# Designs tried in a protein design run: designed miniproteins, single chains, continued (4). Part 15

Each design is a single chain, and the fold is of that chain. pLDDT is the mean over its residues in the fold that is shown.

## One batch from the design tools (miniprotein)

Design m12491
Fold by ESMFold2-Fast:
Structure m12491 (fold): chain A 98 residues (1-98)
Amino acid sequence: SAVAEELRRRIERLNREGASKEERFELAREILAEQLKKLGEHLGKKELGEKAAEAVLNKDIDEFEKILKEIEPELTEEQWEALKKALEDLKELEKEVK
């Protein structure tokens, strides 16, 4: 998608310019939030996807994990594994900025 491509180009630019850990964490949250909104629309759970995206953008990882468990029954195994990996990657980035 055009939004995902734009976010990817922004990551590449920040990497070239010596992006801080904080900048990488912010960008990772923006990308995940966009993906969650799209997933929610695809599943007919737009409001739930928007709430998950909002939690990620607000750095509320605990709320995101809670919402993710609520949406799990609607997900394929592949979608669930991808989101679990994204959650763990987000937790790791959060540790690095503390």
Scores: mean pLDDT 76

Design m12492
Fold by ESMFold2-Fast:
Order: sequence, then structure tokens, then C-alpha cells
Structure m12492 (fold): chain A 76 residues (1-76)
Amino acid sequence: MAEELFEKAKEAFEKGDYEEALRLAEEAVRQAGSTQPLEEFVRYLARGAELAAKVYEAQGKLELAKRARESAEKLA
């Protein structure tokens, strides 16, 4: 389920496995897009963008982190 994938993405981020965190978050968003109504899909897009921003920030990719945060704000 999309929520389980998203929880695993957060766990990977906490462990410092940034590639796995991004992969799991992307899978959660894709699953939400296939199984959830549009309103819920948009919420998963926002949550995914927020997690991606945290990952990029931790990796020192500040420009990517800024764009991901802006995307999350626009979806909220």
C-alpha cells in the first residue's frame, strides 16, 4: 500500500539510505496515482516532494531541495 511504502521511505531516510528513500517515495506516489482518487494522489505528491526536499538537503543538493519544497507548497 502507498502508506506502507511511504513509511519505509521515511525509515530509509533516517538510516541515511537516501537512494532507497527516494525510490520508495516514488513508488508510493506511483501506487497512489493508480489506486487513489485525484485529491489523495495530490496529497501523496506533496508528501513525496517534501521527503525529496529533505533528502536533497541532507545530500547538499540545495537547489534541488528548494525546488522540491516549492513543489510541495504549490500542492498544499
Scores: mean pLDDT 80

Design m12493
Fold by ESMFold2-Fast:
Structure m12493 (fold): chain A 86 residues (1-86)
Amino acid sequence: SVEEEARRELAAVAGELIDIAKENKDYDLIQRVVEAMNLPDPEEAARRLLEIAEEFKQRYPQNKEKVDEIIARVREVLERYRAAKA
């Protein structure tokens, strides 16, 4: 289903954000990513992940390139999911 595909793609992106947070020992950001992924609506989860990713860029500018890639992927998932529901 579109919901299962979106959830799988968001889980992969969340894992990459968690890896960046672990490298920086930022347990607060790890918790926030996990909380976002526990949201039942994939659209709400994607929007929260976008907010969290912007926070990653502010706290860790050295990871900007990787985080920008992640943001682009989350936006693609969100757009695809919303198009399928319209």
Scores: mean pLDDT 87

Design m12494
Fold by ESMFold2-Fast:
Structure m12494 (fold): chain A 79 residues (1-79)
Amino acid sequence: SAGVEEARRAAREGGRRAAEAARAAGLDEAGVRSAGGLGEGLALIGLGAGLAAGDPEEAARLARRGAEAGAEAGAAGSA
């Protein structure tokens, strides 16, 4: 399904961007991995919620927003 594949791509991109932001902020390897994991994890939570509701399109939107929120939090929380 296109929606689930789009959500998976958004999750991976969010995690990558969060990790890059953490590395640029000077976090150690564990901090970089945590930021990346946060971005991907929040995207997967959004995906799961949408799928539980029976709406793959909503799942994709929630996953993308979760990935974006995770990336933003990872970049801001590198303190």
Scores: mean pLDDT 70

Design m12495
Fold by ESMFold2-Fast:
Structure m12495 (fold): chain A 63 residues (1-63)
Amino acid sequence: GPVVTIEALEDLTGASSPLVKLKKGEKLKLENPVVLPDGNIQGVVVETGIPALLDGSKVRIIE
């Protein structure tokens, strides 16, 4: 599916399990990204194959 790069705007953990932990300025790639009505971003972390839910106020999509 489509892949985007997510960049952390601050140090964070994922909003749900399994947790994704990023430091400010760290990036990850998400496959099949979905922006939810609450602004959170759901997808599958490309490197791990693990589903993730990220706080959309604390990250940006750059690709």
Scores: mean pLDDT 75

Design m12496
Fold by ESMFold2-Fast:
Structure m12496 (fold): chain A 89 residues (1-89)
Amino acid sequence: SEEEALSLVEEAIQLEKTAETPEEFFEAGLKYEKAANIFEQLGKYDEAINCYEKAAECYKKALGDKHPNTHKPAIKAGILELKKAVEKV
């Protein structure tokens, strides 16, 4: 479902550009996180990392730095970066 992930990214980008409320940023973050999960399942780690980082930015705007959900996607992006470094050809 790469097509689903790409559609979610497009929707998240549009929401992020027009977002004015915490709820709208949270919705954009959820779409990026869903897309990241799909890219991760497909082994597309670069795309997954980018989406997780964007989700973290959206959650920071929605929930603030102290909320646990703000850090979760950033941690996942870090883990995928480490996986790429360890699997260096």
Scores: mean pLDDT 81

Design m12497
Fold by ESMFold2-Fast:
Structure m12497 (fold): chain A 90 residues (1-90)
Amino acid sequence: MALITLPGILDSPENRELLEKLRALEGQIRATMKDGQVLMLDPSDSLEEQIEKLQKFLDTGENIVDASAEEVTEANARLGRELEVPRPPP
């Protein structure tokens, strides 16, 4: 198990919990998003804020389509990283 933590990175325990929640909602996210897309998480948001934002996003569904390729690219640049939704290959 990883002991080191860095703020706003996927390897942190907070991000690990967020990832587990994301995986649980994978089916719902895939139904909303196009296959092969990635989900961007805001680095400035706290764990609780990210969780609530993710729930709101899934509830709305529209926010995902509003995040065009331009928005994804910009968010990725700001983050310096990205969270890739696990895709089920054939």
Scores: mean pLDDT 50

Design m12498
Fold by ESMFold2-Fast:
Structure m12498 (fold): chain A 81 residues (1-81)
Amino acid sequence: AEDAAIRAELAALEARFAEQEAKFRANSNTTKAELEEALAALPGVLEEALEVLRARGDAVGAEAAERVAAMLERLLRGLLA
């Protein structure tokens, strides 16, 4: 039950992340700076989540950690580029 809840929350986070990434990539003149500020806050949240998930030591935690790591990598590439 808890593992299913973690997977559902992670899927929701991935969907929100993809939506924000798409909006950033669209170069909206009105919201680009606001989206960049919001995206700058995400690395810390994702790094904390990654640490907690890796500490679980189980298959669900490992799967979730890889998904969070992939989001963090894409975000850092976007911020550094």
Scores: mean pLDDT 66

Design m12499
Fold by ESMFold2-Fast:
Structure m12499 (fold): chain A 73 residues (1-73)
Amino acid sequence: SAAAEKVREEINLGAYETFVAIYEWMLRQGKISKEEAIALIEKALEEVLPHLSPESQERLRKRTEELIARIRR
């Protein structure tokens, strides 16, 4: 159902945001490099993408590209 699909997307997006928050925290603490943080974020994206609708996949890819560009600056 549409409701079940929304819940699944919310759970997987929440997991992605949690991973990103952890990696950003590690980067701020000097525990990992920018390149390591980017690699971990890309890996988290790949793990989450199969659980999203095609439209949500495209939006998350774009958000992740913007995040990576910001980390590189």
Scores: mean pLDDT 88

Design m12500
Fold by ESMFold2-Fast:
Structure m12500 (fold): chain A 101 residues (1-101)
Amino acid sequence: AVSVEDLSAEEAIARLREGIAAGEKRLTPEEIEKFKEDLKESLLKLGLSEEEAEEIVNNPEDVEKFTLMLVALSLGMDEALDMLYAESSPNLQRYFDSLLK
């Protein structure tokens, strides 16, 4: 939290959370349900059980952390990604390990 030009990992995560929350307010309940179904199908394709996939998609914190990790990965925010991974559930960590393989 020291540079005005470079965000710390914590500041990057906070701004990503704000962006996701703003995006969610624009989504209809039907679009949110479809996103959860698409996410569950993706988790199943990566070798998670139906029970593990449902646990992740029905946990708002896991859905948020997974979304944050994908955004951090796409933007090359390695420090933010490491922090989010360390705070994630074991099921979410296994899913993310499968994506990075």
Scores: mean pLDDT 67

Design m12501
Fold by ESMFold2-Fast:
Structure m12501 (fold): chain A 81 residues (1-81)
Amino acid sequence: SMEAEKALKEALEKVKKAKTAKEAAEALGEVDAASKDIAAQRGIGVAMVAVGVGIAVGDDEYGLELAAKAVENSLKNVDGL
């Protein structure tokens, strides 16, 4: 639980600092690779899919907003345990 929360908070901070969807995808991949927590990896995976949608539609801002929301929703689920 605490490891998942820490990894997801780091992922959210990196997404908020990212200027492009590609930069966010790279940062999320780094946090995922460094984490051994399955719940964190799942939450980051959903955020990476959200970033991918933004890239596919050519809207970096939309991809970044979706990714941030995905990580925030994952954090709420972890904090509730």
Scores: mean pLDDT 79

Design m12502
Fold by ESMFold2-Fast:
Structure m12502 (fold): chain A 56 residues (1-56)
Amino acid sequence: SALAAKARKLRAQADRLERMAETYDRGPSEEMKEQGEKLRKEAARLRAEAEKLEAA
């Protein structure tokens, strides 16, 4: 279904954001660590949205 395809794309985006967050965590600055945390929070939001779409 279209909803399943959309959920799959959201999970792929979340995976990409988590990989970016790992790169930021290796950064030397506090600002980079904050960016990593923000990326992880956004990834969690996308995963939650994907779960809602799959439950519908």
Scores: mean pLDDT 83

Design m12503
Fold by ESMFold2-Fast:
Structure m12503 (fold): chain A 87 residues (1-87)
Amino acid sequence: MSLEEQFEELVREGLALLARVRRLAAQQGDSAALTRADELLEEMSRIARQFNKLLEEKAPDEELEKVIKEAERVVEEVRRLYAQLLA
């Protein structure tokens, strides 16, 4: 799997989890969780812009891997928020 494909899968997973978080938070009336989901979406959007810029500039794999690790952190935060809503 290429670094680009790995990043695209992370973004896809994160966005799918954010959609689930928003549905659960709305059903529970949890405005704080909705606000947090919006913050995480904004972080993911910033990270995606950074990754695309690095691809356009043909940056070395080391730079791309650093941005992928940032995306993994955001996806993990989305997973934690989702788990909290399920409890």
Scores: mean pLDDT 87

Design m12504
Fold by ESMFold2-Fast:
Structure m12504 (fold): chain A 78 residues (1-78)
Amino acid sequence: LEKAKEYAIKAAELLSEVDPELAESFKILARRAKSPREAATIARAIVDTARLLGASEELIEKLEELAEKAEEEARKAE
């Protein structure tokens, strides 16, 4: 759980480059995640949000990597 939450929190911190208010909201959600799956879902939502906001390809690639790492932690816990 802690690793999945860490990846989701890092993704939210990167989102602050595009939208600081949404980034803070996602950080709160990530900190409150009760399972690795919930944290991975939050990380994926951050990627989708960044794409909708027109974030750079470089930022999207970094967010995708974090979401995939969170997803891997969720799969290991299942």
Scores: mean pLDDT 83

Design m12505
Fold by ESMFold2-Fast:
Structure m12505 (fold): chain A 79 residues (1-79)
Amino acid sequence: SRVDALLDQLRAKISSMNHPMRPQLLADVATIGAMVRQGHLSPKHAVPTLQNAINSKTPIDIDIQMGVMHMSAGVNKVF
């Protein structure tokens, strides 16, 4: 699926970065994938947020996008 492809790209990007929270971010990517599969997070909302995270230039931007996605999973909204 498009979501699975984006999750794989984001995982590869995080793994290539010297990010202090790399293990936590990789765990969060796995959690987001599970949330989409379980219907807790809409693919419509996941796709643009994952694309923004992949396109981010800094670890902070990735953290922000992952935080927004996590918050959205419970209420099916992107904040």
Scores: mean pLDDT 69

Design m12506
Fold by ESMFold2-Fast:
Structure m12506 (fold): chain A 90 residues (1-90)
Amino acid sequence: SKSKQSLLESLEKSIKQDIEVNSEYKEELKKMMKLAEEGKIKEAVDIAKQIADKISEREGMDKSQYLGRWTYLVFFAMFAKQKKDLEKEL
């Protein structure tokens, strides 16, 4: 239980830091995380793509950079789901 609690705290801290670093997209990130937590993975991935599209347009990303950013956001959504699943076990 203590190990699971430590992992939960680490995930919560990482999620909070990532939201702060990406504060321009805070509301979209929160919506993406909520959808993932609810098991609506396809919808969460679609929001991740929308965020990646906006960042790509603003920063002039190439295809590789775009795919890297979208992949990062998808993993971010999966971390939110993992945190929620761990909370249910504690």
Scores: mean pLDDT 78

Design m12507
Fold by ESMFold2-Fast:
Structure m12507 (fold): chain A 65 residues (1-65)
Amino acid sequence: MVFTLPDGRRYEILEQTDDQIVAIDLDTGSKALFTLDHQTNTVTVTYYGTGLIDSYDLDEFLASL
């Protein structure tokens, strides 16, 4: 399953649990971990290899799925 983030990055879902998605960036080949926090309405994105962290609104993120 492929989804596009608000910044235009495209990901393929590799693994999904109740609160986490592991996906691969289709343009870079890099993996990212998406952590879903329903209480704060926030998704935290952790990029593998760089350790960079971004955050998105959960509703905006879910609309991209």
Scores: mean pLDDT 79

Design m12508
Fold by ESMFold2-Fast:
Structure m12508 (fold): chain A 100 residues (1-100)
Amino acid sequence: SHMEELEKKVEKTKESIEKTIEEAKELAEVDKDHRSARTLLLTALHGAIELLKYLKENNAPEELIEEAKKFAYKAIEEFRKITGDEETAERFKKLLEEVY
């Protein structure tokens, strides 16, 4: 069903973002490659925002939208913790608010 397709897209995107955050954390903490870690995290944040736009455009149920928002906020906090870049984290929070 259309609902099952939307739910599956949310789950797969969440898994992808969580894996990207893990890889970025390893780059920053183990390899000391802070630039590559930041680039991966920015890609994950853009992915989260694009998912929310997709859900809105496809009239997804509020429950799915709230689930997607929740992990998007979590991804923003992980970005802030790993990079220390509070200004960019706040910009992504604003982008998230502008989608909804």
Scores: mean pLDDT 85

Design m12509
Fold by ESMFold2-Fast:
Structure m12509 (fold): chain A 102 residues (1-102)
Amino acid sequence: SLDEQRRQQIAEMGAQIVQLARAKDYEGARALIEQMGREFPDEPGAVIGALIRLALIAIEEKDYELAEEFLREALRLAREHGDEESIRMAETMLNDIKAKKE
């Protein structure tokens, strides 16, 4: 179905974003997130989720400044779209990073 094809495309793009980030190609990862936002403008959760995944990868690498950058962008979008779950997740992760930097 079209919904199954859409979900598969979003999942595949998400996997590619993660692969690029793990290869330290954050410019490529950001470009693919922008493409995802253009192709699926009715699925803001896909872009928000991808930004949170990039933040998690940055945290694993102890790049807290980069993680904060991605989380602030995710939080801005989550607030714009009323995504309460992603707001809570991004705020919790930002507070955790702040504690680790103290």
Scores: mean pLDDT 88

Design m12510
Fold by ESMFold2-Fast:
Structure m12510 (fold): chain A 55 residues (1-55)
Amino acid sequence: SESRKKTIEELERSRREIEEWLRENPDLDPLIRDMHRMAIEAEKLLIERLREKIE
């Protein structure tokens, strides 16, 4: 559906932004870095599920 495609695009954009932010902030506290890494992983999983036509 169109809504699913839009969601995928938004998630990919969000993931890219987090990855860039992490690259620009290498001196982050390890816990904060891990939290953002977890967020990237969660977004990747959501994108995969959406591509499989799962809500």
Scores: mean pLDDT 79

Design m12511
Fold by ESMFold2-Fast:
Structure m12511 (fold): chain A 60 residues (1-60)
Amino acid sequence: SLEEKERELEKEAEERIPEVTESFLKRWPHMPEEEAREFARNLLEIVRNGEIFVLERQAK
C-alpha cells in the first residue's frame, strides 16, 4: 500500500541523513553540525516527497 511505501522511504531517508550530513560538512567545514544535519534532512525530505508524488500519480 501507499502507507507502507511511505514508511519504507522515510526509513531509507533517515538511514541516509548521516552520509549526506558528512558530505555537507566535508564541503563546508565551518558549518555547524546541526545546520548540516538539517540541510541533509530537508534535502532527503524533498527527494522522498518527490518519490511519493510520483507513486500517487501512478496509482491514480
Scores: mean pLDDT 73

Design m12512
Fold by ESMFold2-Fast:
Structure m12512 (fold): chain A 73 residues (1-73)
Amino acid sequence: MERLRELFGEEHVRYFEEKLEEAGLSPDARKLAESGLIAVANEYRARGRTLSDEEVKEIIDKVIEAAKALEAM
């Protein structure tokens, strides 16, 4: 979680944690969601793009959806 705080800040990490709680993901699916969010952040950094608060929340929602889909497999 410290890496996510560095990339997105405390407010977005809290939003992510709340979404993880609501989704009821397994520990493995939570790790996948965290890794996915970090990967997306690194991709945007490589492209020199700054994300708005709304865009960060959308990315978090998408990452949680993806983790839920993988857990259902």
Scores: mean pLDDT 76

Design m12513
Fold by ESMFold2-Fast:
Structure m12513 (fold): chain A 77 residues (1-77)
Amino acid sequence: KVKEELIKNAERAVQLLKDPSATKEEVIAALRDTIEAAKKYSGYYRSLAEMALAAVEAGNFDLAREIFEALIKEIKS
C-alpha cells in the first residue's frame, strides 16, 4: 500500500522530469509528494527523494531523474 504509493509518486516525478513542457513548480511538487510518501515507508528512500529535490533546486534535472529511476528500480526489486 505505502510502497505502491511511493512507486506511483516517483514514476510521476520521473515523467515530469523527462517532459520539456513541465514547469519547475510541477516537478518540485511531484518530488515533494514523493518525499511525503517515502517518509511513511523508509528513511532511506526519504533521503534519496530529498537528494533529488536538492538536485532540481540546483538546476540538475538529469541527476534528479537518475536518482528517482534508481529509487524505482531498487524499490521494485
Scores: mean pLDDT 82

Design m12514
Fold by ESMFold2-Fast:
Structure m12514 (fold): chain A 81 residues (1-81)
Amino acid sequence: SFELNLVFKKVDKNGDGKVTLKEIENFLKELGLSEEEINIVLEAAKKHDKDGDGTLTKEEFIEALKDLPEDLREKIIKRVK
């Protein structure tokens, strides 16, 4: 999805094609999500972190976003745009 690619690009500030759990957390805090909403996203990200090193590829991150409740995913997309 174009919108999910846009979310990834906004998190991947250093442009290395990977995002850390810490970068995801900081991004969501800046976006104004609640602590509860941030925890839901971080748990989805951890589930899709294949290597278990706290770093997600673009593909793993996009799959994590797809695993979110629809309302939370749409909220993130809308706030990034």
Scores: mean pLDDT 84

Design m12515
Fold by ESMFold2-Fast:
Formats: C-alpha cells, structure tokens, sequence
Structure m12515 (fold): chain A 59 residues (1-59)
C-alpha cells in the first residue's frame, strides 16, 4: 500500500501544474485530516517539505 501511495505521489508531483488543492485532496484520500493535508501540500509546494516528508506523514 505504501509503495502504491509513493507511486501515485510521484505521478501527481511530476506534473508541474499540480495545485495545493489537488495535492491536499490526494492526501485526504489516503487518510489524513483536511487541515493536516493542506499544511503538508502547502509546505511541499513552497519547497519546505520533501516527497519523503509526505510519505512519512502517511505511514
């Protein structure tokens, strides 16, 4: 399951037009609360968080 999540994240993030809302919606679909998902999506798009940080939040 985690490998599938990492693959879907990589696919989503390979699109340079990905929005904060799209990333947050994906994280919510994986079980994160909306507020946390929005914080993580914003941090990633601002360059403050890495893909690894997102995956760790989903473990």
Amino acid sequence: KLDEIALELSKLLSDPSVTEEELADFLVSQGLPEARARELARGYLAGKLTLLDLVEALE
Scores: mean pLDDT 79

Design m12516
Fold by ESMFold2-Fast:
Structure m12516 (fold): chain A 61 residues (1-61)
Amino acid sequence: SREQALSQAGTRGVEAAEQSGPDAGEQAARDTLRDAGLTGDVRVEETDVGARVSISNIRDA
């Protein structure tokens, strides 16, 4: 489902960003959306308590 793909994109994005930096987080989130036939605006923010991934303007690829 779309909601499941968004949840997975966020989770994988955070994990990749925390392990390998924000570019890796953005790539992991984008790849997860693409595999679900979706695209969107992905933003990764570094915070004092970990990485945050924000996905907006979600649409079909």
Scores: mean pLDDT 82

Design m12517
Fold by ESMFold2-Fast:
Structure m12517 (fold): chain A 111 residues (1-111)
Amino acid sequence: SMEEEIEAAKLAIREIMTILGVLLNMQEGSDKHEEITKQVEEQYKKFLEILEKEGPLAAIKAALDYLKSTDPSVTIDDVINVFQTLADYTEPSLKRKWQLALQMLEEVKKE
């Protein structure tokens, strides 16, 4: 359903932002953790606005483009591998949502 796709997109964006936060902490050090957390939260909010206005695939693409602009060594295949692992090892009630998130990442990759 449309609601399930929106919830899966929110999950995907949140996980991409989690990856971003890890990368920024590795680059700038742990003393910047609070500053990085605020930056990640602000970016998450912006991608949720894109989700509302332009839909799931546009929002996921924007989040991935931002991640790549921060660390060009990160590929969409790296993100897909993380999502596949999460889909495989998540609790049964969340498995469908992670599978939908993975399918949306694969759709963005086809472009």
Scores: mean pLDDT 86

Design m12518
Fold by ESMFold2-Fast:
Structure m12518 (fold): chain A 68 residues (1-68)
Amino acid sequence: KAKEAIEEALKSTDPEEIQKKIQEALKALPSEEIADAVAAIGEGLEEAGTKDINGLKKAAENLLKYLE
């Protein structure tokens, strides 16, 4: 579920869609894991901003690695 959303994010070329899929993946995690997942991707998301597709994809890759 969470992994599927992140895999879809990595296939997208739209920064807004990538960001939305990252949010969907976080919502699919158990509540106790959300804080750790946010910490794992936090640096990537902070650096990405609203228009940096490369930073957003890096955040998605970090989250996918955390979910593995």
Scores: mean pLDDT 68

Design m12519
Fold by ESMFold2-Fast:
Structure m12519 (fold): chain A 77 residues (1-77)
Amino acid sequence: MEVVPEAAEAQLEAARLAAEAIPDPAVREEALRLVEELRRALLVEGDLAAAEEAAARLQALLEAHREAILAALRARA
């Protein structure tokens, strides 16, 4: 499957917003690093294997902090 750049950018922006909502600054920094790693691999390097690995790590981190992210987003909205 070929990723359309506009769709990839939208997904990366959603992930960045979720990462920024993490209250723990150390965890937030790691999540934002993974978003940038995913963006670089997917949109700059075209390294699908690296993109898949970064996406899996980011997804696991966001799921581990899901309740905190949702609480932070509700408090800001």
Scores: mean pLDDT 77

Design m12520
Fold by ESMFold2-Fast:
Structure m12520 (fold): chain A 95 residues (1-95)
Amino acid sequence: SSENEKKYEEYVKKVIEELKKHRDELLSSVPEDKREEAKKQLDELLKEFEKKVEKYKKYAIENNTDFNDFKRQLDGMLGYVKLVMDGLKLDLTSK
């Protein structure tokens, strides 16, 4: 239903916004001399995430995937990419 499609779209927007906030928080905590490189790498991860969740949304709608299963999958993807972003910050700030 169009109702279900809207729920999927709104959840995708929510997880993308959460990742953008996480990226911004990480950037603010990176030393100024490393921010340009950090931004490039974090922006690339964000773009890849956006592409993946958008593709999965289309797949889920076409295959009538349960909305709770859809949310769980997106939450897992969000958690994973946040960990990858955290690792990049650690690599950029460690000796």
Scores: mean pLDDT 87

Design m12521
Fold by ESMFold2-Fast:
Structure m12521 (fold): chain A 79 residues (1-79)
Amino acid sequence: SEAEEEIERLYESGLAIAKSLGDEDEAAVLELARKIAEMLADTEIWVYERQGDLEKAEELRRALRKKSREVEREIEKLK
């Protein structure tokens, strides 16, 4: 979906930042990437809500929840 593609782009940005700052611990890098991506996504959701686009905001929120759960499972497997 378009919302899932947007969330993937935000995670790509978060991962790039995390790798630029991080060590070689893959779990720590993924945890940092998730924190960055969630902050960026929350900001975009807030902007859409302020513009009155509640449908787009909710679609992004659902895509974010789905992706965050997938990343949480990846982090758990690395521990």
Scores: mean pLDDT 84

Design m12522
Fold by ESMFold2-Fast:
Structure m12522 (fold): chain A 98 residues (1-98)
Amino acid sequence: MAAQEEARREVARRLAEMSGFARDALLEVIKLGKENVEEGKKKAEKAIKELEERAREAIEFAREHLSPEDAEVMEATIRDTLDRNIELLKNAVAKMEA
């Protein structure tokens, strides 16, 4: 019981850290503006790779430490968080290119 609750809290902490990292990366891309489109694109691509790595590590942790049922729910939540943050970064770059 306690070990599964600690594992759930750890996954939640990793999700919060991923969201914070994505927010900071998004703000840096926006700050660059239309005059720095290529630099913004490179920062977004680097941030996406980092988010994909963090998501992979979080999914692996969930699979190792949670029940199969809890791991499935957490994996879906991690993937949804990843996809939403990637979309926000790609949309920011698209607006700069427009």
Scores: mean pLDDT 85

Design m12523
Fold by ESMFold2-Fast:
Structure m12523 (fold): chain A 68 residues (1-68)
Amino acid sequence: SALSKEEEEKLLKEIEELYEQMRKMEWEERLELARKNGGLGEVALALLLREEGKGAAEMRAAHARIQA
């Protein structure tokens, strides 16, 4: 693996912190936070959408907005 265990734990904590921030935000704020944080932001947003029971269509819409 390209990452050490300590680096993996740090990335997981960063994802969890972004997830908790996004959970308290409105949709447009969630998209901006995800955009600013790149891949980690996209992962955090995907996990949040899954918890909220959102489907693939909403995940695709979010991804498109982040890439714009």
Scores: mean pLDDT 74

Design m12524
Fold by ESMFold2-Fast:
Structure m12524 (fold): chain A 95 residues (1-95)
Amino acid sequence: MKKEEAIEKLREIAKKHKVYGGDKAIDSFIKAFETWIDEKSTLIISGPFKSLEEAKFFYELAKIAKEMGIDVKIEYDESLLTPEQKKIVEELKKL
């Protein structure tokens, strides 16, 4: 995937899943993501999630990150997750 394509998809996904902080939070994630692509950093995703929509957002973010060659590490206390969030974490671990 091209960098510009990944950034556009990330913006659409963040808006779709109503990430906390709206456009400002989305811009912060995009700026960090651009840096992670350029530096080939590891993305660490940890919970608990504030909502099911936030969990879905991080799942889509992890997919895009992996397609861009960013290593994704997932760290959760699964005892603090809802059953729906646990399903998303299981899918995240499969990436």
Scores: mean pLDDT 71

Design m12525
Fold by ESMFold2-Fast:
Structure m12525 (fold): chain A 76 residues (1-76)
Amino acid sequence: SNFEEALEESLRVAEEAREAAKRAETVEKGIGQVLRAIGETFQLALKYGVEDKLGEILKEALPLAMEGFREAAAKS
């Protein structure tokens, strides 16, 4: 389904952002990676015509992207 495809691609983008945020040299650069993932998720929701489900996609994807900061902090 369009929703499942949008969610799958958004989770992939979120995982990339998680790793990038975890490896970021500064908090500012880490935030930039999460904001990029949010922007790409908006584009994916538009591409698949599921803008009405953007909140559901972000509910799954955003915590995954943000996990990069937790992992960075745990290694400090």
Scores: mean pLDDT 82

